# Designed miniproteins, single chains, continued (3), part 91

Each design is a single chain, and the fold is of that chain. pLDDT is the mean over its residues in the fold that is shown.

## One batch from the design tools (miniprotein)

Design m11161
Fold by ESMFold2-Fast:
Structure m11161 (fold): chain A 74 residues (1-74)
Amino acid sequence: MLSYEEALAVVDAVLAQLDRRYADASVEQFEAALRQTEAALAEMLRGQMSEEDAAKVVEHLRKRVEALVAAHRA
């Protein structure tokens, strides 16, 4: 089981890795990969922690994904 702090660290690490991996990719390719990763992480988080904590981390994940998409479209 993941703690809240561990889950936040995993989310941030995965998103940072994805950003680095897709640095030279098109906005559409990055967005597609980001959306797929968001769905996979949300499912994993719901299975690895309490429903309350998972909801908070998934909300954090959603906001970070939106920010990354907006940054790449700017």
Scores: mean pLDDT 82

Design m11162
Fold by ESMFold2-Fast:
Parts: sequence; C-alpha cells; structure tokens
Structure m11162 (fold): chain A 107 residues (1-107)
Amino acid sequence: SLEELLEKIVELAERALELLDRVIPHLPPEAQAKLEEIKEKIEELIEKMETEELSEEEAIKLAREILSLLEEASDILRANATPETLPDLQEIEELLLEIGEIVGKMV
C-alpha cells in the first residue's frame, strides 16, 4: 500500500516535470530560471523516493515538499500566464490535487 502510493506520487511528479519542460521555453528569462530551479529540486526528491529506504514519515515529508514546489511553480505560471501555457498549468494543478489526496491516504 505505502509503496504503491509512493510509486503513484513519483508518476504524477514525473508528469508535472514533463509539463514544466513544455512551458518553460514560453516564459520570460526570470521565470524560466525559477522554474528550472524548482524542476531540479523536484527531480532530486523523486530520486530520493526511488533510491532510499524511507520511513512512512520521511516519505510523507518528501511528498509534501513536492506539493510545495509544484504550488510555487503554479504561482509562477499564473503570474506569467499565456494561452500557450494555460492548459499545462491546469494539468499541473490537477496533479497537485491528486498528490494531495494520496498524501491524505498515507496517514
């Protein structure tokens, strides 16, 4: 159960990274730099979730950190919203809701 929930969080986070890669080129340089930093942090958290033996508490903490980073990315995307980025922003927000629901099931 916990392993299946973690695998689903990784899957959703990886999808969010794909969406970030798609939108980053359409943004101003300052926003691109911030999103690239967020992307790198999410990639590091995914690697930890896949490679380390985590307690339930540690796994929930990493999942919450991914949520916080995606919320920050969503805020940046909203501030720089264009017709080209809006559909991907919406999908990122839907992924945020799914990860939040999964974290809620872990306790």
Scores: mean pLDDT 84

Design m11163
Fold by ESMFold2-Fast:
Structure m11163 (fold): chain A 81 residues (1-81)
Amino acid sequence: AKIPSKDLALIVAVEILYAGGEDIASLPNVKSVEIVPGKYRKFEIVSADGNTIKYESKVEGDTLTTTIESNGLTDVEEIPL
């Protein structure tokens, strides 16, 4: 399903901050943070309109799998490493 661009932008912003060394669990409206460095990341963002955006990324073998859930829509992408 097609996730709204505004929701994708919020996920990208959190990932950029994480890559820059920020503690994303301290960010406003970021919750349910679970990180296993190099293997797994999961977090939820509550947008200004009250929608919850869920993001999960995991490394399984030679594949990075990302899952995004927003407003009843789910998008899964598998990226070969």
Scores: mean pLDDT 83

Design m11164
Fold by ESMFold2-Fast:
Structure m11164 (fold): chain A 75 residues (1-75)
Amino acid sequence: SALEDLRRRLAAVNEADVAGPLDEAQRIELVRTVAAFYYRLLGADVSRADGVDSPEAQEALVADLRAYAEKLLAE
């Protein structure tokens, strides 16, 4: 399920923060996954996730992912 996939991705991000920094490919994959999740949630085309891989968009999405993860873990 989407929720289970999200939990697994968040767990992997948390493990990477403890074990070491994410590499470039992992960061792009994470941003892409988060963007695709948002677009699917909004009922939009998930391929739009490709278009949000700019430095500004990455920073915004990473910050939002952290906030979202904190909210999810608090539940």
Scores: mean pLDDT 59

Design m11165
Fold by ESMFold2-Fast:
Structure m11165 (fold): chain A 64 residues (1-64)
Amino acid sequence: SSSKISELEKKISELKEKIAQLDKMLDDARAGKLPASLIPSIEDELAKAKKELDKAQKELDKLK
């Protein structure tokens, strides 16, 4: 349904924005602008967000 497609597109958009923010935080931590102790947490969050993005994209592809 169009409703399911819209929900997936919104989720994909939100996940892409989250990934972009986490990538920036990772760069900032590597540059010493954030504590290096945050790097493992940011990397874990990035891995989770990327997995969710892959799932949402695969679901959207099945509906197209």
Scores: mean pLDDT 86

Design m11166
Fold by ESMFold2-Fast:
Structure m11166 (fold): chain A 76 residues (1-76)
Amino acid sequence: MTKVLISLGKGVDKELVKEIILQNGGEIISEDETRIIAEVPDVEKLVKSLREAGYNVFYQELSTGDYDYLIQVSPK
């Protein structure tokens, strides 16, 4: 499991993003107004699913800190 910090852009449907995480075998650890922290088995598959849902997605592997990946989700 990979620990990801998901940053939600203005106009992104947070509940839809949460559903996509769960459908891809992920677990929601915590959330706030603009961020979701989750553990996912496959980051690339999650990114693909978010893009298929109609979002622009940028993701970056992190070498330090509490998260393995930063994922930024924005509307098209």
Scores: mean pLDDT 85

Design m11167
Fold by ESMFold2-Fast:
Structure m11167 (fold): chain A 80 residues (1-80)
Amino acid sequence: SEEAVLLAAGTILRAGAWFEAELARERDPELAAELAALAAEADRLIEEFKAGRVSVEEARARLDELQARLDALVARLRAL
């Protein structure tokens, strides 16, 4: 289902952001904090979606925006 795909995508995004935050922790603590904040924001989106507080369309749009932000932060980390 579309809901299952969104939940899986959000879970993967959260895990990826958390993992990148751990990698950044000693190299760039400020970047690590930004990645951890993104992971927490993804967690909140997943919980809001599970609670029925956001639509499928809203969840998809917010997930796409979080993914773009994650990609930008990861690019910054890889440039270190």
Scores: mean pLDDT 88

Design m11168
Fold by ESMFold2-Fast:
Structure m11168 (fold): chain A 125 residues (1-125)
Amino acid sequence: MEELLKDIEEFAKLMPEEYRERVIALLKKALEAILAGDEAALEAAMKALMDLALESEETLKAFVKMLLGFRKKYPGLANLLLGTLLDSMSKEDAERFIKTFEEVADPSDAEAQALIAGLRLRNNS
């Protein structure tokens, strides 16, 4: 638990300074909701993170880079958070998110490319 909280603070450094404290607080709330089995609290925290990420193209790219980094160390947790996030989004916002993953993900990262393909299939369904 303590290592995960420390990693959240480190990954949040990828966000612009003005967003870091809010992102850390929302990620901690999302983790508390997962531990409590509180789906409504998890959805609320992920929706608030989405609203922050969508404020600009720069914040969205930073947020996606943060999620990709987090997924490398915590793939199961990152996939749960990403799934909840996409379920809370409009189709247009999900399209914008997926497009940003395509732009920032390393083309040689097979796991990231497989994730993007899966997100595309889900959004086009």
Scores: mean pLDDT 79

Design m11169
Fold by ESMFold2-Fast:
Structure m11169 (fold): chain A 100 residues (1-100)
Amino acid sequence: MDDEVIEKLEKSYEEELKKGKYVGFLVQKDLDKANEIVKENIDKPFEEIVKILVEEGLASAVTGPLSLKEKIDEKLLELRRETLEKGEYPPAEYVEIKEE
């Protein structure tokens, strides 16, 4: 991925963080296609780019309040472990974690 695309993606991510929202995602298959989709949609908000990746079946995402970042990161790590242990990609999903 081009450095300029990465810089734009990071800026979009920072804008979501300023809204108090954290978005984590795991690319599950076809990293090259995922990178192409990111590049084509780079001018869109970070959350929208992630939703497109999930809709295309290329990634799973976990979102929630920034205060729950560690829980979101733990959920993404769990999905990664299951993928590695089973040798197969789970269905792409978009999960929102809320405070209880």
Scores: mean pLDDT 75

Design m11170
Fold by ESMFold2-Fast:
Structure m11170 (fold): chain A 70 residues (1-70)
Amino acid sequence: SSLRERGDRLVAEGERARREGDFETAGRLFSQASRAYRQAGDEQKALEAAERSGESYREAGLEDRFIREQ
């Protein structure tokens, strides 16, 4: 589905941002991926993306941002 494909692209972009040390951008991208996977009905990938979003925001010192984006 297009939503699942969108989720996959957003995860790839989040991984790139994370490798570049941009944890805030990574957190946002993984959060967007989680929403796309949830809308696609892929609960497992949605939870994995949400976890990665939370970890990225924690590394950025922005735990509050993760809560607001869920």
Scores: mean pLDDT 85

Design m11171
Fold by ESMFold2-Fast:
Structure m11171 (fold): chain A 85 residues (1-85)
Amino acid sequence: SDFDEQVKEYLQYLKEYSDKDTSEFYGELLDRFDDMSTEEVLEEAYNFEYEQAKKYLSQGNYGKARLYKLIADDFRGMLDNLRQS
């Protein structure tokens, strides 16, 4: 579906333009994309970004914590849209 292609494109963007650890996570998620539901993909991406936000918050890095929280919220919005459509 067009939505699945948009999700895949966003994961590819995050893979290409993030640090190595984040890039490796999204590379692995993309490799599994065709074996997963879109909901499962979005849930894993949300959980990863939310855990990064918590990590940086615990380190007192509020700027990075906020950035990762915003990306997590973006994935949560995509999940909510999928579940409401």
Scores: mean pLDDT 85

Design m11172
Fold by ESMFold2-Fast:
Structure m11172 (fold): chain A 114 residues (1-114)
Amino acid sequence: SPVEELQALLNALPGLSAREQLEAAIRAVDRLAEAIDAGAPDEVLAELARLVTAMVNQAVEAALAAGLISEEEAAEILAAAGELDALVRAGAPREEIRAAVERLRELLRRALEA
């Protein structure tokens, strides 16, 4: 299941480099996007969004500690992750959730390429 896949990724994060943690966060965002596009139930999306948020928080902390991103970039990524979680928990329209997923993905990719 996508939930089991993301839980396994989250559990693996402490053993990964900051760069690898950002890559894992992007994979988690991609799995959430796939679940939205497949019409997964709201309870599945809520669990996936929770795991994505936890993974992004850990990856951002690691990236800051490694000097890969600025405090401003970190704040922007964390705000995007928080907005995504809030939209999913509120049962927002799938189009709004999908837009929030794309925003978070873009920010994470920029962090990885810097």
Scores: mean pLDDT 89

Design m11173
Fold by ESMFold2-Fast:
Structure m11173 (fold): chain A 105 residues (1-105)
Amino acid sequence: SELEKLRELLRLAQETYRELAERFREAGKEDLAEVLERAAELAPELLEAIERLVEEKGLSSEEIREIIREYIETLERSLDVLVEELPEVRPLAERTRERMREIFE
């Protein structure tokens, strides 16, 4: 289902942001690491909010698909910026993009 794909995507985002936070912390970029930790914490909250909207308002599969599309675009842009800031995380960013593609194949 589209909701299952969204759940998997947000779990991947949470794991990715936590790994990025650790890499940025190891590089001495504490402020950015804290921002990334907060981004990881928000992923499960966003999922809970969307699951409530599905239950209470009956979000369509098409509406969930649009949320997924916008989230992927935002995550991809974030990964590009983070790689520019700390090039050593490029393999992590590429792995995340590959895993995102697998969710939607």
Scores: mean pLDDT 86

Design m11174
Fold by ESMFold2-Fast:
Structure m11174 (fold): chain A 94 residues (1-94)
Amino acid sequence: GVADELVELLRAGRDEEAVALLQRVLGLSREDAELLVHYLRTGQLPEGARPSPRTLALIAYLSGAMSGAEASRATGISRSRLSPVRRAARELDA
């Protein structure tokens, strides 16, 4: 599934493919997908990053500060598309 694919790509250092996967699954711009990949790898945004409100809501969801229902409303992304990315984030933090 998407969660397993995202974890495999990031563990293999295949960041460009992880960016493309996040663009496809979440409908993100390249810039937003790159910020999300950086967050998934480091737990932080790059210094000087100016994330969109949509990207901030995604990070809040991935960090557990925002529920799936709240994140879906804030981003316009379905919970079924958000849930695999959160599962991947949890596996990468373990």
Scores: mean pLDDT 87

Design m11175
Fold by ESMFold2-Fast:
Structure m11175 (fold): chain A 86 residues (1-86)
Amino acid sequence: SHMEEEIKKRLEELREFVEKWLEIKLAQYKNDKHKQEILKVEAKIMLTTGRIGIAVVYGAEQAEIDKLIKELQELLKELRKLKEEK
């Protein structure tokens, strides 16, 4: 359907944006493995947040939105733990 093609296009645009952002940031912190692990989790947060936005705008079922919110909450917990580690 036209809606499915629009969703696919928005998801691909989101992935390309986040992948390019992560590529630049990983190059900037190439000698900091701990920072690279943080950046990878931040990239996953960006992707999941964008996926929630797309799901809401295009009228996905509440159960799918709830799953993405739970995924985001777990990623935020992971990020917090990584930032508290020295």
Scores: mean pLDDT 88

Design m11176
Fold by ESMFold2-Fast:
Structure m11176 (fold): chain A 94 residues (1-94)
Amino acid sequence: SHMDELVEELEKELQELVDKYVAGEISLEEFIERLRELFERAVEEKVPWERVSELVKKMLALLMAREKDQEKLDEFVREVGKITREMRERMEKL
């Protein structure tokens, strides 16, 4: 389905963002900006929050498995948690 193809593309883009962040190619600030862009696209395309939530869980699991710097992990989880809560509230409105 078109929705499944869109979700697969979003998952691939999120995986590429995690890869770049773990490799040190992008900063946390750049990661959050690109994540916000992906969330805005999900809102425009009317992707259900349940599908986005599963993508976020996969992204966090992948990062936690690959990043061993606890301070970097704690900062990432805090910043991603903040933007995820903001987007959830927006997507659950109407």
Scores: mean pLDDT 83

Design m11177
Fold by ESMFold2-Fast:
Structure m11177 (fold): chain A 95 residues (1-95)
Amino acid sequence: MRQEIIDLEAEVGLLEIEVAVLRDYAKKTNNPELMKKVDEIEKLLDEINKLIAQARKAYDAGDEETAQKLLGEIRSKLDEVRKKLAEAREIADKT
């Protein structure tokens, strides 16, 4: 569990870097469709960061059941981020 939280934090950090690059590209190309997709991904990443903080707190408190439930929710939201990121890359490729 501790390693899973660390791995998730690392993955989120890498995704945040990629989204920042896409945001800069959207601004440079004046692409509102790409900007909208980037905004959606950033909102999901903000939600994931809050859930990671909650999962870490639950783990530190010894509440393994709550921590596991939160990790499940984080994984589901990360799948949504990856799907939206693939859509954002497709939009960027057409710009």
Scores: mean pLDDT 86

Design m11178
Fold by ESMFold2-Fast:
Structure m11178 (fold): chain A 116 residues (1-116)
Amino acid sequence: SREELKAFHRKMAANRSPKVDAILEERYSKVTEEDIKKGKELWEKYGAGMFGKNGEGGEGNGNKVVPPSLTDLEKTYGLTPLDFALFLASGGDRFGMPNLDPSDIASVAGYLETLM
């Protein structure tokens, strides 16, 4: 329901650092076409193997994992592209993403917005 999505959003927001959020949102608001291109390259290299090149979901790297599509994440869980990029970066090696700086996280988020 809408209320469950709002509750999830509030819970996710409460668990994030306000300082980190402010830096990431500031950089995300200034994402350029070149940043989106970099985000695409990072996604294709590290994220696409698990979630699909276009975020369609599927089985990742033979681990019999069926990740949800990016559309399902936004519509079902209310996750923004920035929230999803943060989730992947926070997972590090677990999700095949390297340690990303805030600019790289914003670049990935900008690219993911083009898929949603």
Scores: mean pLDDT 63

Design m11179
Fold by ESMFold2-Fast:
Structure m11179 (fold): chain A 69 residues (1-69)
Amino acid sequence: GKSISEEEAAALLAERREELLAEIEEALETDSSLSEEERAWLERARALLRAGDYRGLVEAQRAAFQAEV
């Protein structure tokens, strides 16, 4: 199928905001195996989700994937 749009991805993040925030906060507090890079990404994702910047989170994730390719 065709890739979902950034707007559609942002809507899905909004729907799962509370679940995603709980998972990120638990990981940051309890997972001592996280790398500095993983921790920095999770902290950024948490900040964007708390601010309601779902579009910004989608764009940041896309930029990270493009940098790896």
Scores: mean pLDDT 73

Design m11180
Fold by ESMFold2-Fast:
Structure m11180 (fold): chain A 100 residues (1-100)
Amino acid sequence: SVDDLLEQLRKEVGEYTKKLNALRDELLKNGILSEDEITRLILQAMLEGWPEGRKRYEEALAALEAAGVTLTDKQRIELRRLFVQYEALKKAIEALEKLS
């Protein structure tokens, strides 16, 4: 169901958020980069993930509609938000892992 897909994406976003926070904390603890430098790198990487997140949302929406599934406006908004967050977090993690 759409709710199962949303729950899976919430879980993945939560796991990526924890991983990003752990990587950020490790870099701060080791003193390799300043907090401002780490924040700038995260924000820049997240911006790079934004278009991919939108694309994946559009692909998922088209696939659900092709399968005869109709989403509410609330479900569409949340699905878009979760895909955007997922791809943004993924890019931020990749950027920080290169420094770890």
Scores: mean pLDDT 87

Design m11181
Fold by ESMFold2-Fast:
Parts: sequence; structure tokens; C-alpha cells
Structure m11181 (fold): chain A 83 residues (1-83)
Amino acid sequence: SAEIEALKERLKQDPNDADAWANLGAVYAEQGNYKLALDYLNKSLTLDPNNPIAWKKLGDFMYSISGNEASKAKLQALAEKLA
């Protein structure tokens, strides 16, 4: 809760903070909210396609949701967009 609030306040000051979007996505993934997690990680990579935090968090996220075909399809689409 406090971490999400702090990240949202950071994004109010700088909505282009790709690191803040990536960290927000990671927190929602840890809470099991996979749709919000992927939406925020996608936002991070849209702002900064080479963001190392976002790519690491996506790797961690994919490991935690192994077998979820919808999430795999979304990550595949992101990988194709960045290639």
C-alpha cells in the first residue's frame, strides 16, 4: 500500500518515469494483479524500450506466471514491437 502510494506520487510529478512504471508493475504482480502488472510494465517499455528494470521485472513476472497463455502472448507482442 505505502509503496504503491509512493510510486503513484512519483508518477504524478513525472509521468514519463519508466522506472516508476516498472516498479509499480512489479508490486501489482507480487499482489497477483497480473493485468495491472502487465499494463504498467508495458507502459514502462513504451517509454523506455531498453529499460533494464522493466526487462528484469518481466523476467521475474513470467517465471511466477508460467503457464498463463494470455500473459505470454502480451510479452511476445512487446518483444516483437522492440525487435
Scores: mean pLDDT 77

Design m11182
Fold by ESMFold2-Fast:
Structure m11182 (fold): chain A 79 residues (1-79)
Amino acid sequence: SELEKRLAELRAQMDALQAQIDAIDAQAQANKNTNREVYQQLLRQQMDLGVEMVKLAVEITILKREIEKEEEERKKLLE
């Protein structure tokens, strides 16, 4: 299904974005006590990526609902 392919693509994008957030968190922790300016900059980058994560989560939620509706309609055709 094209919807299932799109869902897989969005999940892959979310996984990639989570990996970026985790990498920035590791960098932030390394700089927490040694470079406050870099630490604060990294926290801002995490917040920006967090917003992109929320946008992807909304798209995934909408797409999951569309897939569920398609599955319900297919079940009615098989009865």
Scores: mean pLDDT 85

Design m11183
Fold by ESMFold2-Fast:
Structure m11183 (fold): chain A 99 residues (1-99)
Amino acid sequence: DEKFKAASQAFLDAGDLLAAGVPPQEVAAKLAKIFKKLGFDKEAEILEEGAKSDDKTTLLYIGKAHALLLEEKVKKYGTEEEIEEFEKKLPEILKELEK
């Protein structure tokens, strides 16, 4: 799916921007515009909220938006086994993001 490919690429590009020292709020705002254009309204809303937060909270919101995108992709295109594996790992991923 071209929309999920574009969204996944946007998160990779966001990682590069964060590594280059771009403020997390600017990265979150940029991601929100991309996700809104692609029709990922829930992810865009999380990212818009993140863009107005402090650095630590903004990074957490970027991570939560990424986890939500992965959940939607797996539920739509994943096998039953892939869905089960993702659901098993999701609590650990979210816990890791809150460190």
Scores: mean pLDDT 78

Design m11184
Fold by ESMFold2-Fast:
Structure m11184 (fold): chain A 79 residues (1-79)
Amino acid sequence: GAEEARRLGEEAARLGREAGRLAFEGGRAALGAGFALLGIGGEVEALLLARRDGERGRRAGERGVRLAEEALREARELL
């Protein structure tokens, strides 16, 4: 429920921050900022949706994690 949404949102934020760090290290500061914001957005969406429906929040968190994992994969390819 809501706790799963929180955990998934936190994971999305962590992955987004790591993707942002790697992109920044690769000289892509704007892309790095975008990846970090993607992670934060995923966490915020999961938490806001969980306020109304824990299952919707959980699904939003799962989407956030998937998007952040793709961002991390792309960031690794920039190095």
Scores: mean pLDDT 82

Design m11185
Fold by ESMFold2-Fast:
Structure m11185 (fold): chain A 71 residues (1-71)
Amino acid sequence: SGEISARGAIEAAKRLTGSAAGAAAASGMHEGAVNGGPEAYIGGRVGQEKGLEAGDRATADTARRAGERGA
């Protein structure tokens, strides 16, 4: 989870558009797809974890939703 969180934070920094939530969410979706997980639950959990580590509640919600779509 720490590693996944770090990846989300890095993607958020790369965007530099005030879209940390979007970057974290995109990373969550990617992890869901890579794991071959057709399970929305896993994708949502990964997305939320990345968002929480970013330290923002809005980021957590956005990441969770994107992770769910990625699964």
Scores: mean pLDDT 53

Design m11186
Fold by ESMFold2-Fast:
Structure m11186 (fold): chain A 89 residues (1-89)
Amino acid sequence: GAEEGAEKAAEAAEKGAEAMESLGLDGKGSGGGASGMAGMVSGAERLAGDEEGAKAGLGAARGGGEASRRGLSAKEAAEEARKGAEEGA
């Protein structure tokens, strides 16, 4: 459902941000990674045929992309992606 898709998209974005931080990409360069992860989540939900998940994923991609353009940290980008996912659902 929509809430489940939004939560899954937010969780994937958060895991992506943690992976970037683990690779030493914390802060600098991590915004691009978070945006990419949000896009991948959106694509995965769309391929799964979940219309509600696709909307949540698109919201996450927009939030993460906006945070990335503003140069926010991976954690901040993940939070913006989660807000976008919740609003998109």
Scores: mean pLDDT 57

Design m11187
Fold by ESMFold2-Fast:
Structure m11187 (fold): chain A 82 residues (1-82)
Amino acid sequence: SSEELLEELRRSAEEAIESREEYLKKKEEGDGVGYAGAAVRRIGSEFQSALLAKKLSEEEIKKLSPEEQKVVEEAMKKLESV
């Protein structure tokens, strides 16, 4: 069960990373529709990552890559600040 949650979290974190990169790229290109789409995907994947991370232990989260861990930590902080 925790392995399945960790893989879901990994996929969600990867999606958050990709959508963050796409968001900035589309903004620079002047692609308003692509920019909006990337923003929605970014928000959704960040919230999903935060929710999944709450179901996992710190030890399990440390099995993610450093980049994925950073995304998860940032997403959880954003969720706390709302």
Scores: mean pLDDT 79

Design m11188
Fold by ESMFold2-Fast:
Structure m11188 (fold): chain A 85 residues (1-85)
Amino acid sequence: SSLIEELRKFREEAKKRMEEIVNDKSLTKDEKIKKISEIAREFEQKVDEVLSRTTNLDDQSRAVQLRLEFRGFVRQAVNEINKQS
């Protein structure tokens, strides 16, 4: 599905953006958390778009799996930010 392919691509781009934010020494912890939250919101909206537009059960299952995996990456990013001094 082109929608699932687009979602996978968006996930990889979002992960890279989150890694750049986590490692940005010019940003405060609060600024980092805010930016990570914005990326997480954008990804949730993309998943909802895919789920609303597909009638294919396999595509729906894959979109849900990508959502759960991405929520894991968000938690890891937030945890890493919170460990920073």
Scores: mean pLDDT 88

Design m11189
Fold by ESMFold2-Fast:
Parts: sequence; C-alpha cells; structure tokens
Structure m11189 (fold): chain A 69 residues (1-69)
Amino acid sequence: SEKEARVAARALVNAPTPEAARQGAINLVKQGFDPELLIKALNEILAETTDPFQKERAQAAIEAVKEAS
C-alpha cells in the first residue's frame, strides 16, 4: 500500500549507511513491496529533504529498487 511504502521509505532514508539503504530496498522488493510505490515514496522524500544524509540514502535506495525490479 502507499502508506506502507511511505513508512518503508522513511526507514530507508534513515539507514546507518547508503549500502544498508540499498540492501533494505532489495529486501523490501523481495518481500513483495511494489517497486513503483517505493520509488514514488523515495522521490517524495528526496524532493522535500535538505539533508545530504537522507539524499544519499534515498538515491541509493532508488537505484537498488530499479536494479531489483
């Protein structure tokens, strides 16, 4: 669902490392999360955030979702 994808995206952008964000994103897709909903939620965070920490993780997660799909 869109709500679950938003919660998951928030967790990904606060991951301890960009690699952890990538691995988290891959695991979510493997668990049956809709890749398009995850990318949408991650792009919404990327558009709203000014934090370089979150931007780096959001980009890493988006790339990982696209590769896993």
Scores: mean pLDDT 86

Design m11190
Fold by ESMFold2-Fast:
Structure m11190 (fold): chain A 64 residues (1-64)
Amino acid sequence: SEAEIRKEVRDRLLSNTEEASKRMKEAAQTNDIETVKKIAAEVGKENLERLKEISEEAQKRLAA
C-alpha cells in the first residue's frame, strides 16, 4: 500500500512538473522577469495545493 501511494504521488507530481517547466521556459524566453516570477508563484501554489491533497490522501491511508 505504501509503495502504491508513493507511485501515485510520483506520477501526479511528474505530470505537473513538466507543465510547469514549459511555462517557465516560455516566460524566460520572453525575458520578462516579472512574468517569470508570477508564473513561478502561481505554479508553485498549484503544485503545493496538489501535493497537500495527495499528502492528505496518503496520510489517511497510512494512518488507517
Scores: mean pLDDT 67

Design m11191
Fold by ESMFold2-Fast:
Structure m11191 (fold): chain A 68 residues (1-68)
Amino acid sequence: GAEEALARAREALERAERLAAEGDTEGMKQQSLVAERYIVRAAALGATEEAAALGRRLHDVMRAAGLG
């Protein structure tokens, strides 16, 4: 359900943020893709506000890494 998708997105985002802090750009990119998949799924399941918040957080991670 939407709660599972949101939980998976948060877990992947937390991993991406940690990998970015460690300088692991490749690991960060991989976890960012996982996060994006679950954000899209959560939005499709009706969790639009929570998905939008996670999407902004993902954008911040990517922008900080110079990928925007």
Scores: mean pLDDT 86

Design m11192
Fold by ESMFold2-Fast:
Structure m11192 (fold): chain A 90 residues (1-90)
Amino acid sequence: MEEIKKKLYEMYLKYYTEVMKFPKEEAEELAKALVEEWLRNAYYKKAVELGVSLEEVKKLPEEEKEEFLKRELEELKKWFKENYGIEFEF
């Protein structure tokens, strides 16, 4: 879980500093907020995909949660590459 959050933070921080050209302090605050928003959205997306409630997704083993979060992270990495030409080694 911590590794996924760290990768997300690094991706959004790079986006805000290199693409959006925000000051570092502002970019760090925005990156933190987007990590939390992205995690919430990933859980909702998984609930829809499985046809179950959000509560059922939250009851999944931690390893299973990390597996789908890693997949969503790869989709986000592809989105940054396709839209902004930014690549990540994750």
Scores: mean pLDDT 80

Design m11193
Fold by ESMFold2-Fast:
Structure m11193 (fold): chain A 120 residues (1-120)
Amino acid sequence: SKKKEEIKKILQELFNKVLDLLDEMYRIALSLPDPEKREEALRIVKEASELFEKTMKELQKAVDNNDFDKAIEILEKAVEHYRELAERAREMGLPEIADTLERIAKVLEESIKKLREIKK
């Protein structure tokens, strides 16, 4: 139970930080002066938000099942997906969106590191 409570705290901090970054990315997208680039940015924001909603649900299930290896695996896959989204955003000429997606990936990686330390 003590390890499970520590893990829940790490995940809550992760959820709060990523939700803040998704909100920041949404505001950046809305502020883009070119309507076409704004639409492209909003589509990426939607994809990133949907990915995070799925990730949160799967993480909650893994923690409820005491499957901490699965929780780490879910987060590692999310890191890869956010980095792929960041590369796509950069190729589309959306560097501020790409930078925010990279910040999300970094937050996920820091949470993986903390979870691995507790699991030991």
Scores: mean pLDDT 89

